# Designs tried in a protein design run: designed miniproteins, single chains, continued (3). Part 43

Each design is a single chain, and the fold is of that chain. pLDDT is the mean over its residues in the fold that is shown.

## One batch from the design tools (miniprotein)

Design m9468
Fold by ESMFold2-Fast:
Structure m9468 (fold): chain A 60 residues (1-60)
Amino acid sequence: KLSREERLAIVSENNKKLQKRLREAREQAISNGDSDDEIWRRQTELLAESLKELDAKLNA
């Protein structure tokens, strides 16, 4: 079982990675000519995936 400090470190790292992925994905989508709706959909998918990865790491 992970300690509280270990859990907080995992959450912090996951959050930093998510912010970078969201920025990069948005820039790529704009370059591809994707619509605002498609950009927003991809952003929400990345958020959901990040939360799923976080849950897996915390409950491993």
Scores: mean pLDDT 81

Design m9469
Fold by ESMFold2-Fast:
Structure m9469 (fold): chain A 86 residues (1-86)
Amino acid sequence: TEELEKLLDRLLEAIKKKDYESVLKLAREILDLVREAGLKELEELARRLYDLAIEIYTLSLLEKFEEAEKKAKEAEEVAKELKEKL
């Protein structure tokens, strides 16, 4: 949906800004919206995105910025895949 595309675009922008708190919040909103829509294939990708967002946020709190950036690149790929399947 258009709302999912906007949330994904915001998440991708948050990754570029290294705003990992926003990445976590947006990933959860995306997962909740996908679950409400009953899109099982997209739910698996959205869950993976949310799991990555938790890892990235945790790594950033530990000041492991290099590891956080690597996981953020993985999250970017998952977000792009999710957007392609919309």
Scores: mean pLDDT 87

Design m9470
Fold by ESMFold2-Fast:
Formats: sequence, structure tokens, C-alpha cells
Structure m9470 (fold): chain A 58 residues (1-58)
Amino acid sequence: SSIEEMIAQNQADVEALDAEIERLLAKGTEEDKIRAAVLQTIRGGTQTLRDHLLQKLA
């Protein structure tokens, strides 16, 4: 279903965000920490959407 496809895409998006957050935090500059915080906020929204989609599959 389209919902299953959206869940798969959201999983990929979360994994990509996690990798970029880890990369930025590993660099450890103040600017990188700010960028990581912005991406963590975006990740939170992406995870909320994923949870909502999973509930609609149930």
C-alpha cells in the first residue's frame, strides 16, 4: 500500500538524518552542534510522522 511505501521512505529518511547528526557531532564545532540540533528537530518530526503512519496500518 501507499502507507507501507511511506513507512519505508520515512525509515530511510530517519537513517539518513541519524548518520548526518552523528557526522556533525563528531566534527564537534559550535556551528556543527547547531546544525545537528536543527536536524534532531527535523528527525523528531519525521519520527512522529512515521509513528502516525504505523498506527494507520494497524
Scores: mean pLDDT 82

Design m9471
Fold by ESMFold2-Fast:
Structure m9471 (fold): chain A 75 residues (1-75)
Amino acid sequence: SPAAAFRRARAEFLEIVSEIVKKYKRGEKLTDEEKQEYLNRLRAALDAMRAAGASPEEIARFERTLEQVEKLLEK
């Protein structure tokens, strides 16, 4: 169902963000390749949320989160 697809995509997005934050807090240095892989996975999860019919408000929230993660990984 679209609702189940949305919940899976949302959970995947949040798990990826959590993994990045945990690695950052542990002082683990990510390679440029690892950073790009994480960003690609986040973009794929966001696209899956769009495909599942997530509301514009939910998509905007996750797009903002993605922008913050992109900024974190570029610094």
Scores: mean pLDDT 87

Design m9472
Fold by ESMFold2-Fast:
Structure m9472 (fold): chain A 80 residues (1-80)
Amino acid sequence: MQLEKAREAVRLAREHAEELAKEAAALAAGVLSEEELVAAVRATLETAARAAEAAGDAELAREAREAGERLVEALRRALA
């Protein structure tokens, strides 16, 4: 269950980073600060990376962390 969710999170972040960042920025408008959004994104992809590591999938763990940083970069652009 957790590993399947990790794979889906990585896929969405890899394939839809710009769209997800714009939606997250719009949804959080007036509710979360930029740093709160960045922290939430990093925490989510780090959780996915740890789930992948626990399952023995070092490549998925690396991809999760890389996807997280790409999504953070897209989010900072969407909030600028």
Scores: mean pLDDT 79

Design m9473
Fold by ESMFold2-Fast:
Structure m9473 (fold): chain A 99 residues (1-99)
Amino acid sequence: SLEELKKKIEENEEKLLKAIKTLLEEHAKTGKTNFTVEIEGKKVTVEVPEDEITPEKLLEEIVRAVLEVLFGRELSEEEIEELVPYAYKLLLPKIIAGE
């Protein structure tokens, strides 16, 4: 259920923060909007659509990519619409604060 997936996001907050920071650092270093990084032995691929290159969209695609790795599968459209904004609101303040 979506509530169980939200709980899993909360329970893995520190791991998700580390992964997001690693991906943001790779983007900052390379300037790429389509890239793959290995985190804890798993490949995380970030792909920002060429017609939607904004800082906000980049961060949304990073959040989506780390959630898909956490769940071990691609997210459905419903899961993207619910879980990506949820994780974004939960994690963004800590990313900005450098925590």
Scores: mean pLDDT 81

Design m9474
Fold by ESMFold2-Fast:
Structure m9474 (fold): chain A 78 residues (1-78)
Amino acid sequence: NIEKMLEELDKAIEAAKKGDIASAKVHIKKVLELIFESDLSDEKKEAIRKELAKAVEALDKGDTEAAIKALEKAKAIL
């Protein structure tokens, strides 16, 4: 469900903008679960997973700006 993935990405971006790293990660995890069960092409699934991994790494480093950029890229790939 692309609509649900976009909703969860928007929630992750909002949480990251507020500095709520824990909430941002919860929403990223939900997107990863939805990607696994989706009918998206394998190429799109891999590209989105790579951007989500970059977002998580950026959040772990406290780089919320880089995390938001990666989440916006994941949203653009959908």
Scores: mean pLDDT 86

Design m9475
Fold by ESMFold2-Fast:
Structure m9475 (fold): chain A 59 residues (1-59)
Amino acid sequence: MSDEELRRLAEKYGLTVEQVRGALQLLQDGWSERDVIALLQRDAGLSEEEARELVRELK
């Protein structure tokens, strides 16, 4: 995924690029979608729907 795509997702979801990159890295490291969604809700303040949409876009 390009740095430009990561910036686009960060702007769309009100996150930092580092938060989006971190979520992508966790998915690549084999974390479950469920666990990444839960982390995004706790640490980034996303709703479940927003976190699920972001995870879909990262895959």
Scores: mean pLDDT 84

Design m9476
Fold by ESMFold2-Fast:
Structure m9476 (fold): chain A 67 residues (1-67)
Amino acid sequence: DTTKEQEELIDELIKKAFELSAKGTPEDKANEYRIESYREMSKINDKKERAEKLKETKEKEEKIIKE
């Protein structure tokens, strides 16, 4: 398990990578969005809120891939 501080750092790095690859393919964008969202979701200790976030993440991820 990682500490909250390390989780925040990883999340920040993922966001930065996402920005740097803004010109990437739809697949690249979807993958980076997925990683970022799952990282954020893993920080949520409330199972109910985590499930809600998962649904939103899946919906947006599929839209990015489709494009």
Scores: mean pLDDT 67

Design m9477
Fold by ESMFold2-Fast:
Structure m9477 (fold): chain A 77 residues (1-77)
Amino acid sequence: MPSAEEVAEQFEAEVAALEARRDELAAEIGEERAEAVLRIAREGAARVREAVEAGASAEEVIELVRETIARAARAAA
């Protein structure tokens, strides 16, 4: 099972990769939805980092990541 820090680092890397592909995402789902998805991802990554700094468990961090992904998916629809 990954540590809370490992989960946070992996999620931060995935968010950075998504931001690097913003123009391609906007072409796929439209600029407004792409910006909403990226905003949710950025806010989620910040919340995950804050949780890790506060001593959250790996399970708690994984749940925050899952909730962020679910919110982003809803914004993309």
Scores: mean pLDDT 85

Design m9478
Fold by ESMFold2-Fast:
Structure m9478 (fold): chain A 61 residues (1-61)
Amino acid sequence: MSAEEVLKKLLSGEIDLEELAKKTGQSISTVASTIAAAGILLSAGDREAAAELLEPFVKAV
């Protein structure tokens, strides 16, 4: 699954933020902040930086 697909599923609620936090060993606040930052990078056209931020979540899904 691509980082963009993971972000889309997180924003739609198809993937639970609490489940991702448990799987990645991160806090829910950290997961939410990372998703927000990745969304900003994607809106700026920086797909590579967004993918790097989302890599732990892609591995967890």
Scores: mean pLDDT 77

Design m9479
Fold by ESMFold2-Fast:
Structure m9479 (fold): chain A 89 residues (1-89)
Amino acid sequence: MIEEIVENLKKILENEGLPKEYYEEVEEFAKKLKELIENLPNLPEEEQKKFKEVFEEFKKLLKETANKKREEQLKIVEERAKEVQEKLA
C-alpha cells in the first residue's frame, strides 16, 4: 500500500519537526518507489531485483530519520538542562 507508506513517512517527518529539505528528499524517494511498484509485474527479473534494493534503501531512510529525531530531542533536552543549571549558579 504505497499511499499508506508515503503518508506514514510524512507523519514521521512532521512529528520530528525536521527541516523541509528532509521532507522533499523523502517524498521524491517514495515517488520513485511507487513508480517501480506499479510496473513490477511487467518488469524483467533484473528490474525486480532493483526494486528490492530501492525498498531496502527506503527502510534504511526510515530508520535514519527515526534516529535523527532521538538525537535532536536529546540535544534540545541537554541544552535546556544547561540553561537551568546556569540560572541556579
Scores: mean pLDDT 59

Design m9480
Fold by ESMFold2-Fast:
Structure m9480 (fold): chain A 99 residues (1-99)
Amino acid sequence: MLTYRALTENNEEVREELIKAGEKNLESLKELPEEKQKEILKWLEENEALELAAMKAAEAYKEGKKEEAEKILEEGIEKYKKKVEELLKQDKEPAEFPE
C-alpha cells in the first residue's frame, strides 16, 4: 500500500513511487472534462489529500524543479501523517471516556 509505505518507510524509493503515481493521476485527470477536473482538484485540496501533493510534485519534477517537488511531497506526507494520527487518537478514546 503506497500511502501506508509513505508513513512507515518515508525514504527516496517511496517518494519516487509517489511521484510516479502522481504522474498517472495527472494523466487520468486530463482525460476528464475541465469542470470535472476543477471539482476533483477542489475536493483534494479541501481534504488535504496525499494524491494532490503527489500530482503537484510530479508537475514540478517534470518542469525540472526538483527541490520544489521534494518540498511539496514532504509537506503533503507530513499533513497526511498528522491527519492519520488525529484519526487514531479519536479511535483510541471512545465516547464513553472523559473527553
Scores: mean pLDDT 70

Design m9481
Fold by ESMFold2-Fast:
Structure m9481 (fold): chain A 72 residues (1-72)
Amino acid sequence: SSSIEYVVAQLLIVGASSDIEIAKKQDEETKEKLLAIAEKDLERAIELLERLQAPEHVLRKAEELKEEVKKL
């Protein structure tokens, strides 16, 4: 259902945000692995949010985190 998919997308965003914060404190090899996981989870969240026509502020948060991953 759309409500379950929305919850899944939010959990992916929360998980990715956590992985990004942890990655900043890790060695380069562990950082690279955590950022790769975060990017993949954010791409899945964005795909789900776009299909659900979610509010722009939610989609923007996921896109901003994906841009943060690219800069790290």
Scores: mean pLDDT 87

Design m9482
Fold by ESMFold2-Fast:
Structure m9482 (fold): chain A 95 residues (1-95)
Amino acid sequence: EAEKNKKEALELIEKQVAEQKAKLAAEGPTEAQKKMILLLEKVKEMLKADEEEKEKLIEELSEELGLEKETIEEYLKLYEKEIEQLATKFKELKA
C-alpha cells in the first residue's frame, strides 16, 4: 500500500509539473509558476530520499521558497496520506 501510494503520488507530481511547464511556455514565466514547479520537483526528490537527505532537501527548499520547514513537512505528509488534498493545496499555490 505504501509503495502504491508513492507511485500514485509521483504520477500526480509528474502530471502537475508537465501542466505547469506547458502553461509557463504558453503564458510566459510567473514567479508563482516557477515556485510551484520547484516545489513539485523537490517533493518528488524527498519521496525517494532517506531521512537524512530528506531533512537537507526540506532545509534547501525552505530557503529557496521562503517557506517554514514545518509547512514543507506538512506538504510531504499530505502527499503520503492524501493525494487529493495535496492536489487542492498545489492548486491554491498556483493562484
Scores: mean pLDDT 62

Design m9483
Fold by ESMFold2-Fast:
Structure m9483 (fold): chain A 91 residues (1-91)
Amino acid sequence: MDQLVRLDEKLRRLLESVGETAEVLTLGEVLLALHTYALRENRLLPESEGNLIDLSGTLLGEVFGKDRMTWDELVQALLDQISRGRVTLVP
């Protein structure tokens, strides 16, 4: 994905924990960093409902308002943050 975005402070701190320190990122880079976070925290559930991610007790779960979601739901939730102004589009 070539769309550039800027993240709010909370999401930036989470991405920094997995080594993503850039001020401006593509949506693909954000999604890759979130996937890396889920892998490191052993939060990926590879079987049951299309690779559920367990976000319970995480900052990401609080931000998205969900304890579990599929990867597709996480992508949609991230796009919803753009509409809420927590993730801003960079031209």
Scores: mean pLDDT 71

Design m9484
Fold by ESMFold2-Fast:
Structure m9484 (fold): chain A 61 residues (1-61)
Amino acid sequence: MEPSLVDYIYDVLKKKVDEGLSLKQAVQKATIEAKEKFPDLSDEELSIAVAQALARFQAEQ
């Protein structure tokens, strides 16, 4: 089963925060990595997925 875009961004966010990056820096890095992995993704779809992943991450904290 292919991981969803939201799951991918969530995993990157969690990893970057665990590495000591601020939440803001983790979001920026996750956004860049998601765009590189899914280059055909629109900026709107990416923004929605980032918002969903961030909401999920904040709910777990």
Scores: mean pLDDT 79

Design m9485
Fold by ESMFold2-Fast:
Structure m9485 (fold): chain A 107 residues (1-107)
Amino acid sequence: SMADKEMKLANEVLEKIQRALDEALKVIEETGNVDEALKVFDEAAEQVRKEAKKLSPEIQKVIDETIERLKEALRENGTDVRALRLRAQEIFTETLNKLSEIYKKLK
């Protein structure tokens, strides 16, 4: 179905966001530089936003909100990688729940 194809693409977009976050976390672990980590995340997230334009506007909004929440988590937690990973897990869980609700409407 078209819903199954969009769900697959949305999951691929989320995996790319998770990889972008892992790259940013590695910058923090190696350098302690949160501003550099934010820059690395922003550059990767911009490419992901372009990919997300292939998704419905409702799903694009969820992806954009997820990216902004992850950027806020990076700013708020500084060099505390453990707190940041926990917060990111919460954000991704909430994103997956929102996407699941959207897909239930796309029968």
Scores: mean pLDDT 85

Design m9486
Fold by ESMFold2-Fast:
Structure m9486 (fold): chain A 86 residues (1-86)
Amino acid sequence: DPDDVLSAAVGSTTITQALIDAIIERDTGGVLNAEPLGFDVNGHPVYAVGNGVMIAEWQRRLGLPVDGVFDEATLAALQAALGKPL
């Protein structure tokens, strides 16, 4: 279940292939460039990535520009971080 994988990953420092697949399936349905649902109290964009996981938080952990957009650069960085602690 992608929602269960994403929920478990919120507290994880390691990116898995199951997490990448769950993000693609849950939030984009295979289409990149998801729009934010809103912004958190610090002004960071929030996407519904399995129970409200933030794309901006993944970008922060990966050292990418934090724009909150699930684009090809974010996907490539997640794939490059596969099996590595963040």
Scores: mean pLDDT 56

Design m9487
Fold by ESMFold2-Fast:
Structure m9487 (fold): chain A 93 residues (1-93)
Amino acid sequence: SIDERVSKAFTEALRKAAERLKDRKEPLSEDELVEEVREVVKIILEEMKKEKDEELREALYDEAKWFIEEVIPDPKKRKELLEELDKEYEKIK
């Protein structure tokens, strides 16, 4: 199902983020959090580029948007990441 494929893609992206951060003892700075979210979004964008199913691409885009909105507390940095996502998504359509 589309939901299972979206969940799998995000689980793998988040697993890679966790592996990068496994030895870190300090909380992430705001800028470091933004970069980690950007890396997750890049993985999802690469999955979208491989995908021929437009419904799955849209579902991956929606989930990436929700992820940015949920994780990034600063409204300005959130807006910048959302604009980056939208720009890259328009190239994939």
Scores: mean pLDDT 84

Design m9488
Fold by ESMFold2-Fast:
Structure m9488 (fold): chain A 107 residues (1-107)
Amino acid sequence: SEVEEELRKLAQEALDLLNTIREAFEKGDIEKMEEAVKKLEEIYQKAVDLARKHKLTPEQREALEDLGRALRIVKKALEAYKKGNKTEAQKLLDEAIEDFQRALEKL
C-alpha cells in the first residue's frame, strides 16, 4: 500500500530525528535539539494530514498516536533540560525512543 509505505517512511524519519535529539542532548546542543523537535513536529503534521485523507488500519492509527505521545514527551524532555534537570530529560528521551521503536514494529 502507498499509504503504508509513506507512513513507514515518516516513522523512520521520526526515529532518526529522535536519535539526533539524543545526540544533541549528550553534546548539550540546545539549538540542534530545538531544530530537530521542529522537524519532528512537521513529520507528525504530515502523518496527521495523511490520516485525514486515508482510512488507517488500527495498527497505523496506534502508531500515529504513539508518534504524538513521543513528540509530547520529547518537548517535556527539552523543558527539563533547559531547567537543568538533565537526568530527567535523558530518562524521558530514552522512554520516548523505546516506545516509538515498539510502535514501528506494528507497522
Scores: mean pLDDT 83

Design m9489
Fold by ESMFold2-Fast:
Structure m9489 (fold): chain A 92 residues (1-92)
Amino acid sequence: DIAGTYYNSETGDVVVITVDDLGRISATVNGKPVDLMKGGTVTYGSSSITGSVEGDTVTYVGAQDENTLLQITVKDGKITKVTLNGKTLTRQ
């Protein structure tokens, strides 16, 4: 299942991931939307984050600011990893 709520207990950060009927992924970080790219590079100020498309594995990336860099890894239509600023979040 690709949709879910992800939490970092040390920082209190919350990521909510939703998927529509067309398989389009959307995310919010702490209630604020993040524009996601399917692969490619997102740059915010001096910070950048790069996603990829490698066979059955897709990494979506987005940023709200220099300290809010989101990466979502999807394999076979399932989320395998969610990281915010390099820290892995736990699915609720």
Scores: mean pLDDT 79

Design m9490
Fold by ESMFold2-Fast:
Structure m9490 (fold): chain A 66 residues (1-66)
Amino acid sequence: EIEEKVREFAKEGFKLAEEYEKQSPDLAAAVRAYAVYRGHAMLDPSYRPIAEEAEKEAKELAEKLK
């Protein structure tokens, strides 16, 4: 079930984001955005570029944190 896979992916991303929220709210928001867009890309390929951009933003924020 695609909807179940999307929910599972979002759940994993939100859990990771919660771990970062105290250290970097911006990074937490970027991780949540990535999880959401990646999940949507599984249903609609038009979300793939946005998901890739969100991943890049999350990585850049993680790099700045250290």
Scores: mean pLDDT 72

Design m9491
Fold by ESMFold2-Fast:
Structure m9491 (fold): chain A 65 residues (1-65)
Amino acid sequence: HHHHLTPEQLEQGYERIKKLIDYYEKVNPELAKEIYRNAAKLFEKRGDPERAAEFQKRADEIENG
């Protein structure tokens, strides 16, 4: 349900998380991987499966690189 956050608020949260993870991906990829996996779970729970899948894919790319 969209009762917790509007699409605009979800987009703002996504953008903030993405910038934070982009930074950690450069300086601490293990931490970035964990943040990506946690963000994927959070967005899945919030009803944003596309963003959840994106975060999961990024975590998998770090794990397999």
Scores: mean pLDDT 75

Design m9492
Fold by ESMFold2-Fast:
Structure m9492 (fold): chain A 97 residues (1-97)
Amino acid sequence: MSEAQRLLLEAGAKLSFGNIYMYFGKEYYEKGDLEKAKELYEKAIELFEEAVRLAEEAAALAETEWTREEAERLKAVAEKNLEEAKKKLEEVKKELE
């Protein structure tokens, strides 16, 4: 439980930082700074991939149903945000080319 909880907290932190990079990526995209938007979305993707991995590990090590369910919930959110980040990166790349 304690190790699973530590991993769950780390996964949550990665998800939160990924969301911050997504927010700034959108702002730079809207003002036409496509190169900066690309960089920020790439960082968001890395953070969401880390969040998914850490949440999977937390679920595997979970000693309580609550911790397992929270880890699986966080993984699902991170996977959804990862797919959105990949879509945004594809849009930026198409506009740069």
Scores: mean pLDDT 89

Design m9493
Fold by ESMFold2-Fast:
Structure m9493 (fold): chain A 63 residues (1-63)
Amino acid sequence: TEEQQKAYDKIAELFKNKSTVPVDDAVEALEPVSPEFAARVREAAQGKDTVSAKEAFDALLET
């Protein structure tokens, strides 16, 4: 869906210059695009202060 495409592009841009990003930053960046994917990223990173590109893309694509 176009929502998935926008979320994908946002995640790609977040990790363009970083290997990991703070969970809160990733969630805030995704929330206006897709609250569902924002919630999944937070869930995937439970117990961690940061999320990796792999975790973020897995939350978006694999569920």
Scores: mean pLDDT 74

Design m9494
Fold by ESMFold2-Fast:
Structure m9494 (fold): chain A 84 residues (1-84)
Amino acid sequence: SFEKEAQARLEKLKEQIEKSDLETQKELLKQQLRWYADQIEQGKLEVLPSGLQVSRLGAKLVAQEAGNMTPEEIEAALAKMEAE
C-alpha cells in the first residue's frame, strides 16, 4: 500500500537525517515533504506517516498538524524551514 511505502521512505529518511549535516537534512526533508504533498494531491495518501517528529524543523511542525495537511500547507511548512 502507499501508506507502507510512505512509512518505509520515512524510516530511510530518519536514518539519513541522523547521519547528515543540517543543510543536507533540510534538503532531504523538503524532497520527502514534496513527495507526500504529491501523493496526497493524487488521493493515494490520506495522512502523513507517523514519526515525522524525529526529523528537523518543518517535519516537527508537520507532525504536530496530525498529518492531515493539504499540499499548500506542506509548502508553507517548507517555506518556514527556509526562513529558520
Scores: mean pLDDT 57

Design m9495
Fold by ESMFold2-Fast:
Structure m9495 (fold): chain A 94 residues (1-94)
Amino acid sequence: HMDELLNQRRREEARRIRELAERIARERNLDPEEAERLLGVLLALADERLRAELEGDEEKAKYYQEKIDRLINDPSSVPELEEELREESLRRLE
């Protein structure tokens, strides 16, 4: 049940995030490389938020939503968030 719901929600979120990232890139005059990096970080954060929501972890979902909101308001934070996500991934026990 969770896998089907997660996959469908991921597709829906990915569509919304792509549209959002394209709008931000246009409004902020980001170059193609900056726009691609912004999209990548937004997709990663949205996936983590979605997982937390499906697990019922409201605090974790809020944590990732706050990072998404920060990135939307300040796209220059992309390198910092990329580093944080990379560090988190490396620290995770499988």
Scores: mean pLDDT 79

Design m9496
Fold by ESMFold2-Fast:
Structure m9496 (fold): chain A 94 residues (1-94)
Amino acid sequence: SRDEALKKLRDYFLSKKEEFEKLKEKLKDEYERFREQVGDKFESLLLSNLEAVDYDADRFIKALDEALEESLKGNFSNAVELLGLYDYLLSLEK
């Protein structure tokens, strides 16, 4: 379900919080600029990606984990988008 997929994604981001915070600190200026340009698109991006994989959170998490590993190696091609999804999901904390 959507709720189960969102919980799995949140748990994934929390399990990798140290790596995401490290990446965010390294790219803070670039990420802030990107966030200003895209505004509220991270919500629609996350929901569309989950719907496209029929809420298969494990499949989506695998792609996110691969993007995180590449970002930590210095390939920042997807890093600011990944940080946007991280921040958005953690902002949904109840």
Scores: mean pLDDT 76

Design m9497
Fold by ESMFold2-Fast:
Structure m9497 (fold): chain A 78 residues (1-78)
Amino acid sequence: MKELEEIEEEIRAELDKLPLDDPERQEKFQKITTAIRRAAERVGPDAPEEEALRALIEALRELGMDELAERLEEALRR
């Protein structure tokens, strides 16, 4: 659970860099939401947290969010 909470904080920090009225913030939010959905569909509801997070990282890379994916991967290695 702790690792998932840290991942959620990284995602919030990424979005909080941009104003609420910024179209780039909305685009990033949509990509992140899509990545979460894809990860959940791939691993299923009973997947271990680590496996679910790795699926999320892969989905983020597929959507072109490479910088966020790299930061999340580093968080998992620590």
Scores: mean pLDDT 74

Design m9498
Fold by ESMFold2-Fast:
Structure m9498 (fold): chain A 62 residues (1-62)
Amino acid sequence: MMTLLREVARAMARGGLDAGMPEEKIVESLAVTLQSMYHLSPEEARELATEVVEEVLEERRR
């Protein structure tokens, strides 16, 4: 199940945004972490990181 993985990814994305990091840098950092912790391919990690960052940004406006 991907639930815990996505929850951790979302927490990291929020932290990056709160620290004032550019979205591109948050995606890069998150992708590296996902590769290290969950053994995702670079492509999978980047896709998930991008999706999660977009989701967090959208939720913050709702």
Scores: mean pLDDT 77

Design m9499
Fold by ESMFold2-Fast:
Structure m9499 (fold): chain A 76 residues (1-76)
Amino acid sequence: GPPPPREVRESPPVTTTLNGTEVTSQTVTLTEGDRTETRLTVTQGDDTYVVTTRSDGDIRLTNLKRGTTTSFRSPP
């Protein structure tokens, strides 16, 4: 059948300190059934990154300037 309805939740942009560096971030959360995917857009210096985090603990980092994607494991 068709996929379940998707819920999209967008946060306003927020400036936050991350690892001692000031960054501007905006989150978009996608919920589809029992699955949640959070996309965090982060500007750090002159680079923009998109961090995709899934409810199962998978993390992906995409550098929009370079078009590169790296996968990480959540720390224990």
Scores: mean pLDDT 72

Design m9500
Fold by ESMFold2-Fast:
Structure m9500 (fold): chain A 68 residues (1-68)
Amino acid sequence: MAEREKKIEELYKETKDTIRQLLKEGKSIEDAIREASELGMKRGIELGLPSEDITKAILKAIKEVREE
């Protein structure tokens, strides 16, 4: 697997776990998504991912959490 795809998968999983953790702490879904998106953006930049890949990973995490 290419390193870029591995980093995208890692960001997606980390963002999803962050949303779930914030929900367990009593935050609303809207606040959890906002905080996780901000953290995910920062993490994606640290991983050296292009903005489109960061956005795609974060949006996928949000969609899956909303469908659960």
Scores: mean pLDDT 82

Design m9501
Fold by ESMFold2-Fast:
Structure m9501 (fold): chain A 65 residues (1-65)
Amino acid sequence: MSEEIAREVARKLLEAMLEWSLEVLRERGYEPPEEWSEGEIMTVGLALAAGKPLEEAERIARQVE
């Protein structure tokens, strides 16, 4: 398997995670701020889905690079 195929698979997985995270945010009445990166959106979405409050989710996202 080439790096190109691996990159494409990773991209599709990231797209799916981002879409799911946006759904979680919308279901809870939050719109992601324009300043948030895709990684921050995914981290906040995962934390909210795990039952964490928004403040803690944002704190965790700020520590992820």
Scores: mean pLDDT 75

Design m9502
Fold by ESMFold2-Fast:
Structure m9502 (fold): chain A 114 residues (1-114)
Amino acid sequence: SNLKAIKDSILKYLEENREEVFKVLERMLKKYNIKTSPEKVLERIKEAIEKGYVELFGKKIYITDSDEKIGLPYAFALTLYNLGLLSEEEKVDLLVFRLILAFKYNIPVELLEY
């Protein structure tokens, strides 16, 4: 299924880049002043993969959703982040969502902080 293919792709990315992803997470959490740990973010990513979706602002965005369906909610979340309107939990949700998309599309690990 499409969901299985996407989950397998994300899990492969994490397996191949685990140490580098952890280091990127440490830097991103410090840079964006997000009050959590890399271990907790990785656990949230695993939970989202198992569920097949991430929640942003109480709405489910499925890992299988098209780029067109994902793009506007993501842009809106980034706008709220830039305006300082996100709670600490919402910052973690946005970070988890960003990383799942990066892993899904096999984005080079060097670009994860972008």
Scores: mean pLDDT 81

